Designed miniproteins, single chains, continued (4). Designs and how they scored, part 86

Each design is a single chain, and the fold is of that chain. pLDDT is the mean over its residues in the fold that is shown.

## One batch from the design tools (miniprotein)

Design m14949
Fold by ESMFold2-Fast:
Structure m14949 (fold): chain A 65 residues (1-65)
Amino acid sequence: LEEEIKKLAEELGISEEKARKIAIGGGVLDRSLGRERAVQMLMRDTGIDRETAERLIELGLRLLE
């Protein structure tokens, strides 16, 4: 989990702390509004692509467990 966050942070050129915050936010959105809406909101707010948004949401859901 932490290794996956590090990898995504490196790929995005952001800090691990920021990647973790985005992931948690995405997981919360997924649980509240569903996957497609969470993906669309993350893409709109951060400018990341769909594949990256989906990976962040999956990590966030694991962080929330």
Scores: mean pLDDT 81

Design m14950
Fold by ESMFold2-Fast:
Structure m14950 (fold): chain A 55 residues (1-55)
Amino acid sequence: MSIEEKIKKLREELEKLEQEGVRAAIDGNWDKVAEYQKKIREILAEIKKLEEELK
């Protein structure tokens, strides 16, 4: 699997998690909001690292 394919999958997962986080916030599930925020930060860090590899 290419680095580009990995970044694409991570971006898709990020978008889905952002939508799930918004939904959890609307539902008042703040524990889930915190969990999604943590995972979003981890994915963003991984994407940044992979983008550096593409240089």
Scores: mean pLDDT 82

Design m14951
Fold by ESMFold2-Fast:
Structure m14951 (fold): chain A 59 residues (1-59)
Amino acid sequence: TSVSGTQTGTLAMPSEELARQLEDGTGKKVTYEPLQPGDRITITESEDGTTITISRAPP
């Protein structure tokens, strides 16, 4: 069964640590932008790998 999904959460760790953790957990290449405290992350799984999208808190 082919399932594609999007997960959204608040990150409480450095972007470098996040990337390493995801690569260790999934074994897939991870792409991300630099993160700041309080930023929201959206993890999208695709056939090409996992994409992390960063959303800043509203002003």
Scores: mean pLDDT 57

Design m14952
Fold by ESMFold2-Fast:
Structure m14952 (fold): chain A 75 residues (1-75)
Amino acid sequence: MFPSAEQLKEIREKDPELAEKILELDIELGLKLIELGIAKLLVSQGDESAKKEIEELEKEIKRLEEELQRLLEEA
């Protein structure tokens, strides 16, 4: 789950270092989601080699989502 602009603002006012870490992680997660979308599109076009990339990206995305959720709960 991406943090809302209001939630990130509140965190930044209390702990600016934590807010920066959350923002960096959110950006990394966003980039991985774009890569996953591209890999899924390639598979839909018949590129079977992209299936392995999808599996690895889904694992990375899950890890990043769990880390982001942990940071948001600690905020």
Scores: mean pLDDT 79

Design m14953
Fold by ESMFold2-Fast:
Structure m14953 (fold): chain A 67 residues (1-67)
Amino acid sequence: SAGSHFQRGKEAAAKGDLQAAIDHFTQALQADPSYDSAKQALLHVASALLTGSEESREKALAVPDET
C-alpha cells in the first residue's frame, strides 16, 4: 500500500539511506499520487541528499503519516 511505502521511506531516512528513502517515497506517490505526506517527505529527503543537510533529513522524519 502507499502507507507501507511511506513507512519504509521513513525507516530508510532514519538509517541515513537517503536514496532508498527517495525510492520508497516515490513508490508511495506512484501508489497514491495525492499522498501529501509522501510529497513533503520526498522533498525534504531529496533536499538532504542534494545538500547534505541533517536538518532536511530530520524534517523528512518529522512528516506524520496522517495529516
Scores: mean pLDDT 82

Design m14954
Fold by ESMFold2-Fast:
Structure m14954 (fold): chain A 84 residues (1-84)
Amino acid sequence: SLVEKLEQFLNELVEEFEKRAEEIKTKEERQELIKEIADIIAVLEQFRAYLEAAGGPDTAGLIALIDETIERLEEIVEKLKKKE
């Protein structure tokens, strides 16, 4: 239940950033969105570190979801960097 709720939240977060990335019209908006996504990735990396320190079988699933989310967010940043 908690893992499913976190997965839903993270999926919605990624989808919102992907949508915002498609709506970018200026270099300034692009740079601001890249920074915002980078800040979110940093928060997720810190949360991942805390889960890894806590240990346990349930934390492995949460860490996997966070790793997948970071990868998806990094892909959005890469796409944004290719926009003119």
Scores: mean pLDDT 84

Design m14955
Fold by ESMFold2-Fast:
Structure m14955 (fold): chain A 98 residues (1-98)
Amino acid sequence: MKILVVDTDPERLELFSVLLRENGYEPIPLASTDRSEIEEALAANPDIVAIAGRDTPAIEGVAIQHGLPLVTESDLLEGKIEEALELTPEQRAIEIIR
């Protein structure tokens, strides 16, 4: 599963990328909260968008527009992303429809 990790702090971005990789995820780090740069990063076709720093309307808006689930910094630290990895493609499709 590909996870777009957005944080302006490169040290935190690396920390979350390592944590995600250790849990069998494929992190796509992005050291920007700019809408155009987030949209360019979506060309890598991430399955989830993770906000590992400051929440912005731009990040939320892009994720909603592309139908991607959002995960917060607290969700990353609490390991809630593992719940998304346990979902089958069919279960994920059901949640997207809701």
Scores: mean pLDDT 67

Design m14956
Fold by ESMFold2-Fast:
Structure m14956 (fold): chain A 55 residues (1-55)
Amino acid sequence: SATVTINDDGTVTVEGEDVTVTLADGSKEKVEGKKTYSGDKRPIKVEAKGKITVK
């Protein structure tokens, strides 16, 4: 499962275990725990096992 939070400052926080994030430049990163993305590296795809919650 993963939680994606769009923050008021334009950053995006992805939280979860075994989460794969695809960024706007096409790169992929694995997230374990919590990671916040800012600037030109906006997440365009989030992949997780189970539920994905967007806030």
Scores: mean pLDDT 78

Design m14957
Fold by ESMFold2-Fast:
Structure m14957 (fold): chain A 86 residues (1-86)
Amino acid sequence: MTYTVDPRLGTSKIDEVVAKMKPGDKLVIRSLIGAERGLVKRALELGLKPVEANVDGETYKLKDLADLEEVLSRAGRYLSVVFEKP
């Protein structure tokens, strides 16, 4: 199953969603670049694995946290990050 979280709901909402996720489920965080930072950090703290990011319509496969940080450093207006529950 794929879950989506609105950045306006705050980090407590991500905890609720992650508790409902089963192994292999995906979580998508969509926002303007910079607005998602707290949710991305919380997803990582909860043990979710980043697998994909989209910046300005281009899709990047992620191998590790350094790939995620590089993608998040890009100039742009729109961002989505896909996480998977291990």
Scores: mean pLDDT 72

Design m14958
Fold by ESMFold2-Fast:
Structure m14958 (fold): chain A 76 residues (1-76)
Amino acid sequence: MEEIKKIVEELRKMGKEEAAKAVERAAKTLIENGQEEAAVNVARTVYRLAKGGDWESAVELAESAERLAKAEAKAK
């Protein structure tokens, strides 16, 4: 939980608000589904991609994770 918040803060400090919001939405949905480990893994992967300069892939990964998590929540 704390780690995800730190990643979001770092993304915002870098001026990447869209990536930060995408991570927050994906993590919130995954945690609400009981998938805390997946939420942390998504945040870490987005952060690694962002640090490497691949911002488009970072945003796309977070958005894909959010969509999958929402679909799973609806199936419950």
Scores: mean pLDDT 79

Design m14959
Fold by ESMFold2-Fast:
Structure m14959 (fold): chain A 106 residues (1-106)
Amino acid sequence: MEELLEEAQRIAKELAEKPTEEKLERLRELLEELIEKTVELLREKGVDEETIKLLEEIIRARVEALLALLRGDRETAKEHLEKAAELLEKLGEEELAEIHRKLAEE
């Protein structure tokens, strides 16, 4: 988990300086592994399946927004940030939903 997060952060920093499709695909792969490990951990901790699915969708929407921003695709990033905000509202996280909505407006 920690190793994957550190590698993802390193690649994200490199992408901010010089975006390449190869690095974007590697970041996507690392983030997918992090999502899978997070879902497994939540299940082990006794979080209910509906909450796990909602959290997974929120994380995936944020990942897609990040990847779109790194590609310079602001329009796609906005769509994913708005989706994350909507899902956060369903989870009862109004403040986090508002932050994601504001990020989508930029």
Scores: mean pLDDT 75

Design m14960
Fold by ESMFold2-Fast:
Structure m14960 (fold): chain A 114 residues (1-114)
Amino acid sequence: SVNAETAAKVSKTEAEKEAVEYENLARELAVRGEPAEKIAEYTKKAVEAAPDREEAENLVLAVAGTLLARRRGDEADARAAAEIARALTSPEQAGEVIRRLAEGEPPAAILARL
């Protein structure tokens, strides 16, 4: 029988695994230049699966970083993306922000409208 401590560890590990799987799919779609809506969908699923705020922030930043690398984003873009990730309050907002980034909107413009 699984005790409460073991159950909690297993649940967190499975959530982390699911979040990472969706993050990896979103990043792969971003690298391939797939439709913004698909990148946003899997980013939203990754955030929904994330076990805590820090993991959600980190995965959004990783997807945003992949999109910015594709279009040669600079240090200012990276800083704005980090501020966006920290400001996000829902999976829906994370998906919308990533969709706008994938469509070519500058991170500073997205941050200004949060």
Scores: mean pLDDT 81

Design m14961
Fold by ESMFold2-Fast:
Structure m14961 (fold): chain A 70 residues (1-70)
Amino acid sequence: SDLDIRINMETRRSSDERRQQVQQIRNDIDSNITDPRQSQQQFNVQISQLNDKINQQRQQRIDQIRRESG
């Protein structure tokens, strides 16, 4: 259905955005943190925060799509 297509496209967009943001986080950490343990800790924290943000934004957009389709 059109609804399923729109939701699948939103899922793909969120995955692509996450991939780009993960790379940016890695680059920023590699540029600013020289200690490997601190680098790993900051990476884990920022990835966790990114996952929460992406999931919240994806859910909001899916909810909007569902409202527009009903």
Scores: mean pLDDT 83

Design m14962
Fold by ESMFold2-Fast:
Structure m14962 (fold): chain A 97 residues (1-97)
Amino acid sequence: SEEDISLAQQIRQAFLSAREAIEEAEPEQLPALIEATIETLEKFREESTNPEIQQLLQQTIEQLREVLKLPEEQQRAAALAVLDQGISQLEELISKL
């Protein structure tokens, strides 16, 4: 639907913004930025009625929670990998909406 496309585009922008923030952050800022990203994605998941969007967001949230369990020096690379995968999957999903 047009609403699903609009929501998916908003989620894509949130992923891109989070990626940029995490890429530029100092290591000690990473836990707070990852937690803020999780909160943003949880809000989008609650607003979405599309099961594929909900599943993608849930998977990304779970992966970001696992990143927070890593040593701080590993969090940037792991978070960027999770976000890059999420962006790729979301772009594929948008192409099918």
Scores: mean pLDDT 88

Design m14963
Fold by ESMFold2-Fast:
Structure m14963 (fold): chain A 79 residues (1-79)
Amino acid sequence: RLEELQRRLLALSEDAEDRERLVLTAAGLLEAIRLLEEERGGVASEEILEARKKLEEELKKLGITDEEIEEARRRIEEA
């Protein structure tokens, strides 16, 4: 499962030319990480925390702001 998140992080970099799709994909990945944390009874493992941090770092390298991610996450929540 963490290997799936890592594969998606790699694919995210390859799809970077479409900013909106990139932001929505990142919000979806962050939601998947949140669900993993919930499955663990709220206990975040080092692997889960590292996967989230790596995603956040990759998004910052692409110039995507925390505000854009939060907006996309809210849109997913309301859908």
Scores: mean pLDDT 66

Design m14964
Fold by ESMFold2-Fast:
Structure m14964 (fold): chain A 108 residues (1-108)
Amino acid sequence: MEAAEERKRILETELSPEELEKLAELAKKEREAAQAVLREFRDLPPFEQRILAEIAAAMVRNGVPIEEALELLKRMREQGLSLEEIIRELLERGLITEEEAQRLLDAL
């Protein structure tokens, strides 16, 4: 209880209520994207599901609609691209940031 209140206090000090609401909506969309990936790719190994969920969350954070993110990831997987190739292709297309791409590659 106390640790959660301290985290909330720190965020309230650094961000306006409007910025906090926008971050909450973004976090909700990221969770929805991750859940959609887990449903679509349920037959893949847990490690690959986790990385694809993190990729979809990054795409949604950068303004890609959930349905488009899923369809693109599905098509790239159907084309036989590796997780590394998917991450690099998304970076080249500007659908994720360089920092997000590096974090995802480091997780491989």
Scores: mean pLDDT 79

Design m14965
Fold by ESMFold2-Fast:
Structure m14965 (fold): chain A 85 residues (1-85)
Amino acid sequence: MEEFKEKYRELLEKLKNAKTDEEKAQVISEVQRLFEEENDEEGIKALKEISKKVREMYRKGEPVSKILDKATKEVIEILEKKLEE
């Protein structure tokens, strides 16, 4: 748990400082991998819901940058909530 909290804090800071769509996507992928390693079922479910929303936005013709900005904000919210005790 301690080791995972430190990794989540690092990813949260990386995501907040991500400036490009590629950086945002890369950090989100790292968050997904970390949730899978920890077996965080709620985190995995939350990411699947974000992916569903992202697919809908993409189908509606929303710009990739706007889609990634929204996904980034939702992932940040998930990480901040997870790091609260």
Scores: mean pLDDT 81

Design m14966
Fold by ESMFold2-Fast:
Structure m14966 (fold): chain A 78 residues (1-78)
Amino acid sequence: SSDTKKVKELYDKYVSYSEQGRQAGSNGDFKTAREYFDKADDYYEQMEELAKKSSSPETKKLYEELVEEHRRRSLERS
């Protein structure tokens, strides 16, 4: 569904900005890191809201899978 594609697009943006924030932080650019993490959080929130309001089981299932992927990625990179 279009909601499913949008959820994935929002997650991909969340991941991209999170990676950019991490890179900026690693370079000591904490202001830029914060700005990227704020953008990442905004996209993640948009994804959560879209998944919550969607009546599509496919969209909700994808959202659950992406949340678990995020948790696994966080553990692997710690």
Scores: mean pLDDT 84

Design m14967
Fold by ESMFold2-Fast:
Structure m14967 (fold): chain A 81 residues (1-81)
Amino acid sequence: MPAAEEALAAIPGLRYGGSTADDSTLYFTVTEEGLTVAQIRAQLPAGWELVAVFRGTERIENPPDDYVLKVGDVLEFRRVE
């Protein structure tokens, strides 16, 4: 839904990267150093979860809240309703 994409795009340091055809998964690129997974999770819209972080060739599934994001990381958000 457009509302979830807009809410995620409003999070500082994130840039929209794409979605699946059914909008059940959204991808955002990290544009700032020093963001934590906890800071992103605190701003998530209802019914959405941060499920993975891509860094280079690595996919970090269910990253911990204290995980520090880097510029160029790709965040995978999924609808859980």
Scores: mean pLDDT 78

Design m14968
Fold by ESMFold2-Fast:
Structure m14968 (fold): chain A 80 residues (1-80)
Amino acid sequence: MKVEVKVEVEELDDYFKVTVTARIGDKEHTLTYRVPKDASDEGLDAVVDGIAGELRSLGFPDEAVEKAREMVREKLREAR
C-alpha cells in the first residue's frame, strides 16, 4: 500500500497556515494548523509533534509520520 504526504504552508498576516494532506490507500485526510509568526522554536516543535500525533492516531506508519515532520519543518523554515 502506498502512503503519500503533502505539506503546504501559506503565509497570512499574523500566522502561517500549515495544511498536511496525507493519503493511505484510497483514503485522504487533510489536517490544518495555525503557527503564529512569532512562535518560538519550542512552539514550532509542539505543532510538529501535534501533527505527528494526529497522523499516528489515523493509522499512518512511523516512516510517513517522520516524513511529514521533516516536510513541515523544512516548509516553515523556508517561509520564515
Scores: mean pLDDT 80

Design m14969
Fold by ESMFold2-Fast:
Structure m14969 (fold): chain A 76 residues (1-76)
Amino acid sequence: SMEELEKEFKELYKETKKRLDAAKTVEEHDKIEEEARKKMEELLERAAKLSPEVQLLMEAQVGLFLMYSSVKRKEL
């Protein structure tokens, strides 16, 4: 369901944000982002199976996360 996907995304974001905030190097950051991207791709595939609207909403949330990650990378 959309509610389950949103919960899983929020849990993934919370955990990944902690790891990104703790990262001391660009190399550490890039590994964390790569792992998160793979998990987010799985969530996007599940969203696409529900509806195009749910997929678009999930893509928007993934985009916002990647923007946050980009800002954190520039601070390293």
Scores: mean pLDDT 84

Design m14970
Fold by ESMFold2-Fast:
Structure m14970 (fold): chain A 67 residues (1-67)
Amino acid sequence: MEEVIERAFEKVKEKLGLPDDATREEVIEALRKYIKAKGEEAKTLLKNTFGLSDEEAEALVKYIEES
């Protein structure tokens, strides 16, 4: 679980151009703004745009919902 979520955050940071020291909270905030702007389903966007696997996308969505 932890390794999956760690990889998901790494891919999102790289794709959004966030700094290496960006906190998980900062990444989640940037990602939420991006998803809202695109109007796409979160899982589909994470897989297609950020290159996440099904497992990584599921883990990240669950993490965001659980705050």
Scores: mean pLDDT 77

Design m14971
Fold by ESMFold2-Fast:
Structure m14971 (fold): chain A 77 residues (1-77)
Amino acid sequence: EKLENLTPLEKRMLKILDSITDPAELQERLEIVRKEKAYLESRLANEDLTPREREQLEEMLSVLDFIEKKLEEKLAA
């Protein structure tokens, strides 16, 4: 696959996800990602964050959204 628009973190995560073939492991990873997203969204909503910290958490959420989508695609196949 072409990785032209992915961050270094997203590229590393994609490589890791490509190694996961067990549907049960994919499901467990998806649950973890969804819990992490909910936690970060809660932090963004409830914490008095600096603009820098807010930007960093939003970037992390973007990465988790990417991972969630890839896990869902693998489970749907």
Scores: mean pLDDT 75

Design m14972
Fold by ESMFold2-Fast:
Structure m14972 (fold): chain A 79 residues (1-79)
Amino acid sequence: MLSEEERQELEKILKELAKNTDTVEGLIDAAVKSKHPLLRSLPLAVLFSDEIAELVQKYFPEYTKEQIKGVALEKLIKE
């Protein structure tokens, strides 16, 4: 339920964070700690949207969608 504009903003931010992290865990951790509302919701978006999980997988193709969702769940619990 993200608008096209919000999705494009999220994709741009994810691409930037992916350049600075080597793991999905690091990416989601950085996003949650940013205090940006859109970034803070990233773990929830990954868990409840296969499309967002696939977007993250584009930058970390060695991970499965299930693994990405698992990392998101862990970070959400530690929020």
Scores: mean pLDDT 74

Design m14973
Fold by ESMFold2-Fast:
Structure m14973 (fold): chain A 77 residues (1-77)
Amino acid sequence: KKQEEMERRIKEVQENRDKKLTELASKLAEVGKKGRAEYQKDPSKKAEIDKKNGELVDEMRKVNEEAQKEIERLRSE
């Protein structure tokens, strides 16, 4: 059945996305926690901390965007 195959493929994409995002989220949380401690000591460093976090966030965005494109492709079938 076409619907069952589509549903299964979407679930696989979602599971792979969730797993990768969980790993990246734990890294981002660690970096964010360290950044928050630095920010509390010196608020003027917020911009520098945000820039460092941005590089890691970009990786998470790429994972999300790739998964979304794949899901949209499966849905448009």
Scores: mean pLDDT 77

Design m14974
Fold by ESMFold2-Fast:
Structure m14974 (fold): chain A 69 residues (1-69)
Amino acid sequence: AMVPEEDARAIADLVRAGESTEAARLGGEVAKRLGVSGAEAGEGVGRTLEAAGDPVADDAGVAAAVGGG
């Protein structure tokens, strides 16, 4: 799923700050808005950040926090 860069950066910033519960909550909201699973939204965040050149684009922690962490 395509995740907006603003949402993807917000989730990544929360993960970097150690706020995995907040990242999961925001990821769930993004997933609901896009009509996809949390895991799909987590993958979408990684893809959006990679396209933007963010060094944490494909961080397993981001995917885990959004999908089931």
Scores: mean pLDDT 69

Design m14975
Fold by ESMFold2-Fast:
Order: structure tokens, then C-alpha cells, then sequence
Structure m14975 (fold): chain A 89 residues (1-89)
């Protein structure tokens, strides 16, 4: 699970502009930590991903990340949602 989150975060960072990717890589651990928390909470509490869990994760990431990294945060949030839905199906 941590390995899957790490891969998902790296892929989101790699898809960003080179400048955004360098900045995001500096806080990769914090971004991966928030994604992992959302994954673990959703898998422990429910049979479905909840929009509120994903939005809370995005909000926490945006408190850590500068505004220029918003597209990276959005990509991580979407990929994390897809991973959770795949694990629950």
C-alpha cells in the first residue's frame, strides 16, 4: 500500500511541468503521507470512497503545498481516489 501510494505520487509529479515536479519532489513525503492516510481511513471505515475523504486530503495537501503545485495535488487526489475504488471493488 505505501509502495502503491509512492508510485502514484511519483507518477503525478512526473506528469507535471519540470519546475512544479522539482518543487513537489521536495515535499513528496508529506504528499504521500496525506494520500496514505486517506487510503487507510477509507479502507478501514467503508465499502465506498467518500467525496468528503478525498476533499479533506486535498485541503491538507494544499495547506502544505504552494499554489503553483495545485495541479500536482489534484492529480494525486484523483489517482488516490482511483486506487481506493480499485481496492474496494
Amino acid sequence: MEEEIDKLVEEAIASASPEAAEEARKIKGALAGEALKALNKTLADGIEVRDEEIEEMKEKMLEIAPEKLRPVVEAIAEATRELIEKKLS
Scores: mean pLDDT 79

Design m14976
Fold by ESMFold2-Fast:
Structure m14976 (fold): chain A 86 residues (1-86)
Amino acid sequence: MEEELRELERLVKEAIEALKKKLGEDASKGVIDSLETALRVIKERYNEALARALREFAEAIVAGDWETAQKLTLPLGKALAEALGL
């Protein structure tokens, strides 16, 4: 659990840096905010579905697989909305 959360936090930070490099800070603001919110929610209340969606999205970004990352944007958003009770 703790090791998995530390690895996820590291992966998300790496994905944020990759997003800033690829899209620039202005264009990546919305995605970065969503990633930071998802990580905060997972740290406050562990949600397996949200953690998996966040990890898969961040891994795609870090790998430079932008097509897969784009496809994972909606599943991540849905998992985050469900975790927030929306």
Scores: mean pLDDT 81

Design m14977
Fold by ESMFold2-Fast:
Structure m14977 (fold): chain A 67 residues (1-67)
Amino acid sequence: MTVAELLSGPLVRVPRSAEVDAALSEVSGVPVEKVADFFADPNDPTLSHYRVPEALWREVQRVLAAR
């Protein structure tokens, strides 16, 4: 699967955590300190959620389950 395929499709709302930041960095190739810049949900005033492509979120969940 290419990075472009992982970044396509519907967006899902994902809770933010250090583990999610690390897994998003690993799967997407975005540096961990830049994860919030790329995925932050602009409709969340608490800045505690991301908007992530569904395919990317499925891969993040697999990585989190393996740790």
Scores: mean pLDDT 73

Design m14978
Fold by ESMFold2-Fast:
Structure m14978 (fold): chain A 73 residues (1-73)
Amino acid sequence: MSAFDRALAAHIRREAARAEAAGDTEVAALYRKVADLILAGDPRAPRAAGYLGRYEYDGHREEDLARARELVA
């Protein structure tokens, strides 16, 4: 596991905590699942993390969350 993967998972977990605090428990659960898969070296994780990044920085589009969720189903 790389230092980059650990840093990315830590960032995603912080965003999960923010979503949980805002009452977005389903979004928080998705973020935690993706972070866990990154740390496990799961091959689905990089693409799912990419869609979470798009959601976070490119206008909070529900379609990006849906794609991340489908990838880790």
Scores: mean pLDDT 84

Design m14979
Fold by ESMFold2-Fast:
Structure m14979 (fold): chain A 80 residues (1-80)
Amino acid sequence: SPGLEEVKEKAEEALKLAEEILEIEDEEEAEKKYEEAMELAEEIIELGKIGGVPELVELGEEVRKKAEKAKEEWEKKKKE
């Protein structure tokens, strides 16, 4: 199904951005990656809502949670 495949691609991009956050030393760059991941997650959620597919909404929420957790862990590692 074209819609599911497109959303999966966005989710993979968002997850990759979230993983990259933990490897970044520069605060502004990490923040930018976090924002991009969150925007992709929002888009996935909206696509799921418009299409009436709860599984896509859940996928977008998982992406959002992973990005939030990565940012939180990054901040904790930088602050002692």
Scores: mean pLDDT 76

Design m14980
Fold by ESMFold2-Fast:
Structure m14980 (fold): chain A 94 residues (1-94)
Amino acid sequence: SLEELKEALEKLSVYAYILVSERKPTSKAETDEVLAELDAWVARLKETLSPELAAAVDAFWARLKAYLRANPTASPEEVVAQANAIADEILAAW
């Protein structure tokens, strides 16, 4: 459902914010460590979702991950702003 998708995307955005806030990556290597933790968390989340919801979460995460790789020193606030922008596009296409 739209509500389940919105909740899943919000949980991922919040977790990304928390990890960036706590780890404060300053290099590509540190960003890659944050991305590995998020990859593992997304994999676990997808196991609890329907295939349709899992595909939408994958699309969202692929875009956010690309942003984080391109912007390894992005602030937590910049990460949340980008996550919200991507989520709005995914939800509009749902």
Scores: mean pLDDT 84

Design m14981
Fold by ESMFold2-Fast:
Structure m14981 (fold): chain A 63 residues (1-63)
Amino acid sequence: SAEEHFQAGLEAEAAGDLRTAAGHYYDALRLAPGDERVAARLREVLARMGQSADGFLAATVRP
C-alpha cells in the first residue's frame, strides 16, 4: 500500500504531474510516517509546486 503510493508518485513525478505526485507521497507517508525518502521527495515536490502553481495562479486567477 505505502509502496504502491510511492511508486505511483514516482510515475506522476516523471510525467511532470507534481500535484498528483505530492498526493501519492503524502498518502505513502500517512501509511508509513518513518519513510524519510518519501518525506524528502514530498518536500521537494511541494516546493516546486509552490513556485510553479502559485505563480501560475497569481497570473491567471484573481479573486
Scores: mean pLDDT 71

Design m14982
Fold by ESMFold2-Fast:
Structure m14982 (fold): chain A 63 residues (1-63)
Amino acid sequence: LVYKNLALIYENLKKYIEARKVYFEALKLDPSNTEIWSEYTKFLDRLGVPELAKKVKEYLERE
């Protein structure tokens, strides 16, 4: 499974820590991939962690 499908499976199972690990491992493999960062921020928004999502978005936009 690609990271997105695997993370969604864990999220559907309410295994949020495992879903977060999947995103984190994907970011380690390609930290410049804005799609992974975007999906991760959406994941954090769905979990109701807006402060963390905001910080990640600031890193993506940097400007």
Scores: mean pLDDT 71

Design m14983
Fold by ESMFold2-Fast:
Structure m14983 (fold): chain A 63 residues (1-63)
Amino acid sequence: DRLERVRELVVNGEIPGLDRREMRVAMAILSLPPEEQTLRNIARLAGVSVRTASRIVRRLAAR
């Protein structure tokens, strides 16, 4: 799952050079327990649309 991959990279500090929106999404993932780490909850906490959160998660997982 791309969400779990992004969580692993963020927790381990392995994603350098995040922009402001990417950092908000990464911080939302770190702030939520795994059972609440849905695109909807991440988008709401990060202050972006679900579509935007999905695109950012895809980009971060592809690094």
Scores: mean pLDDT 74

Design m14984
Fold by ESMFold2-Fast:
Structure m14984 (fold): chain A 93 residues (1-93)
Amino acid sequence: MSATDYRNQGDQLYSQQQYDDSITYSTQSIQRSTDNTIIANSYVTRGSSYYQQQQYDQAIRDYQRAIQYSTDDGLITHINDRIQDLQQQRQQQ
């Protein structure tokens, strides 16, 4: 499978609420890709899967990594807002 195939499968699995498999495929996409856009989007999908599993520290880490690979200011702003919301939710537990 190519990095793009792992990326697409990770997204599909996330949409199907199969978060463990989505994490596995997104991880393979990150490890195999040299494309910053694929890497950034794979970190977003994996971070979102960790969030759904209430693994907030892993979700925040992956979102921070997605920002490092992204050049899209809109996406970076959206991810930063989500990181702050997750940090606030973690403090309420």
Scores: mean pLDDT 84

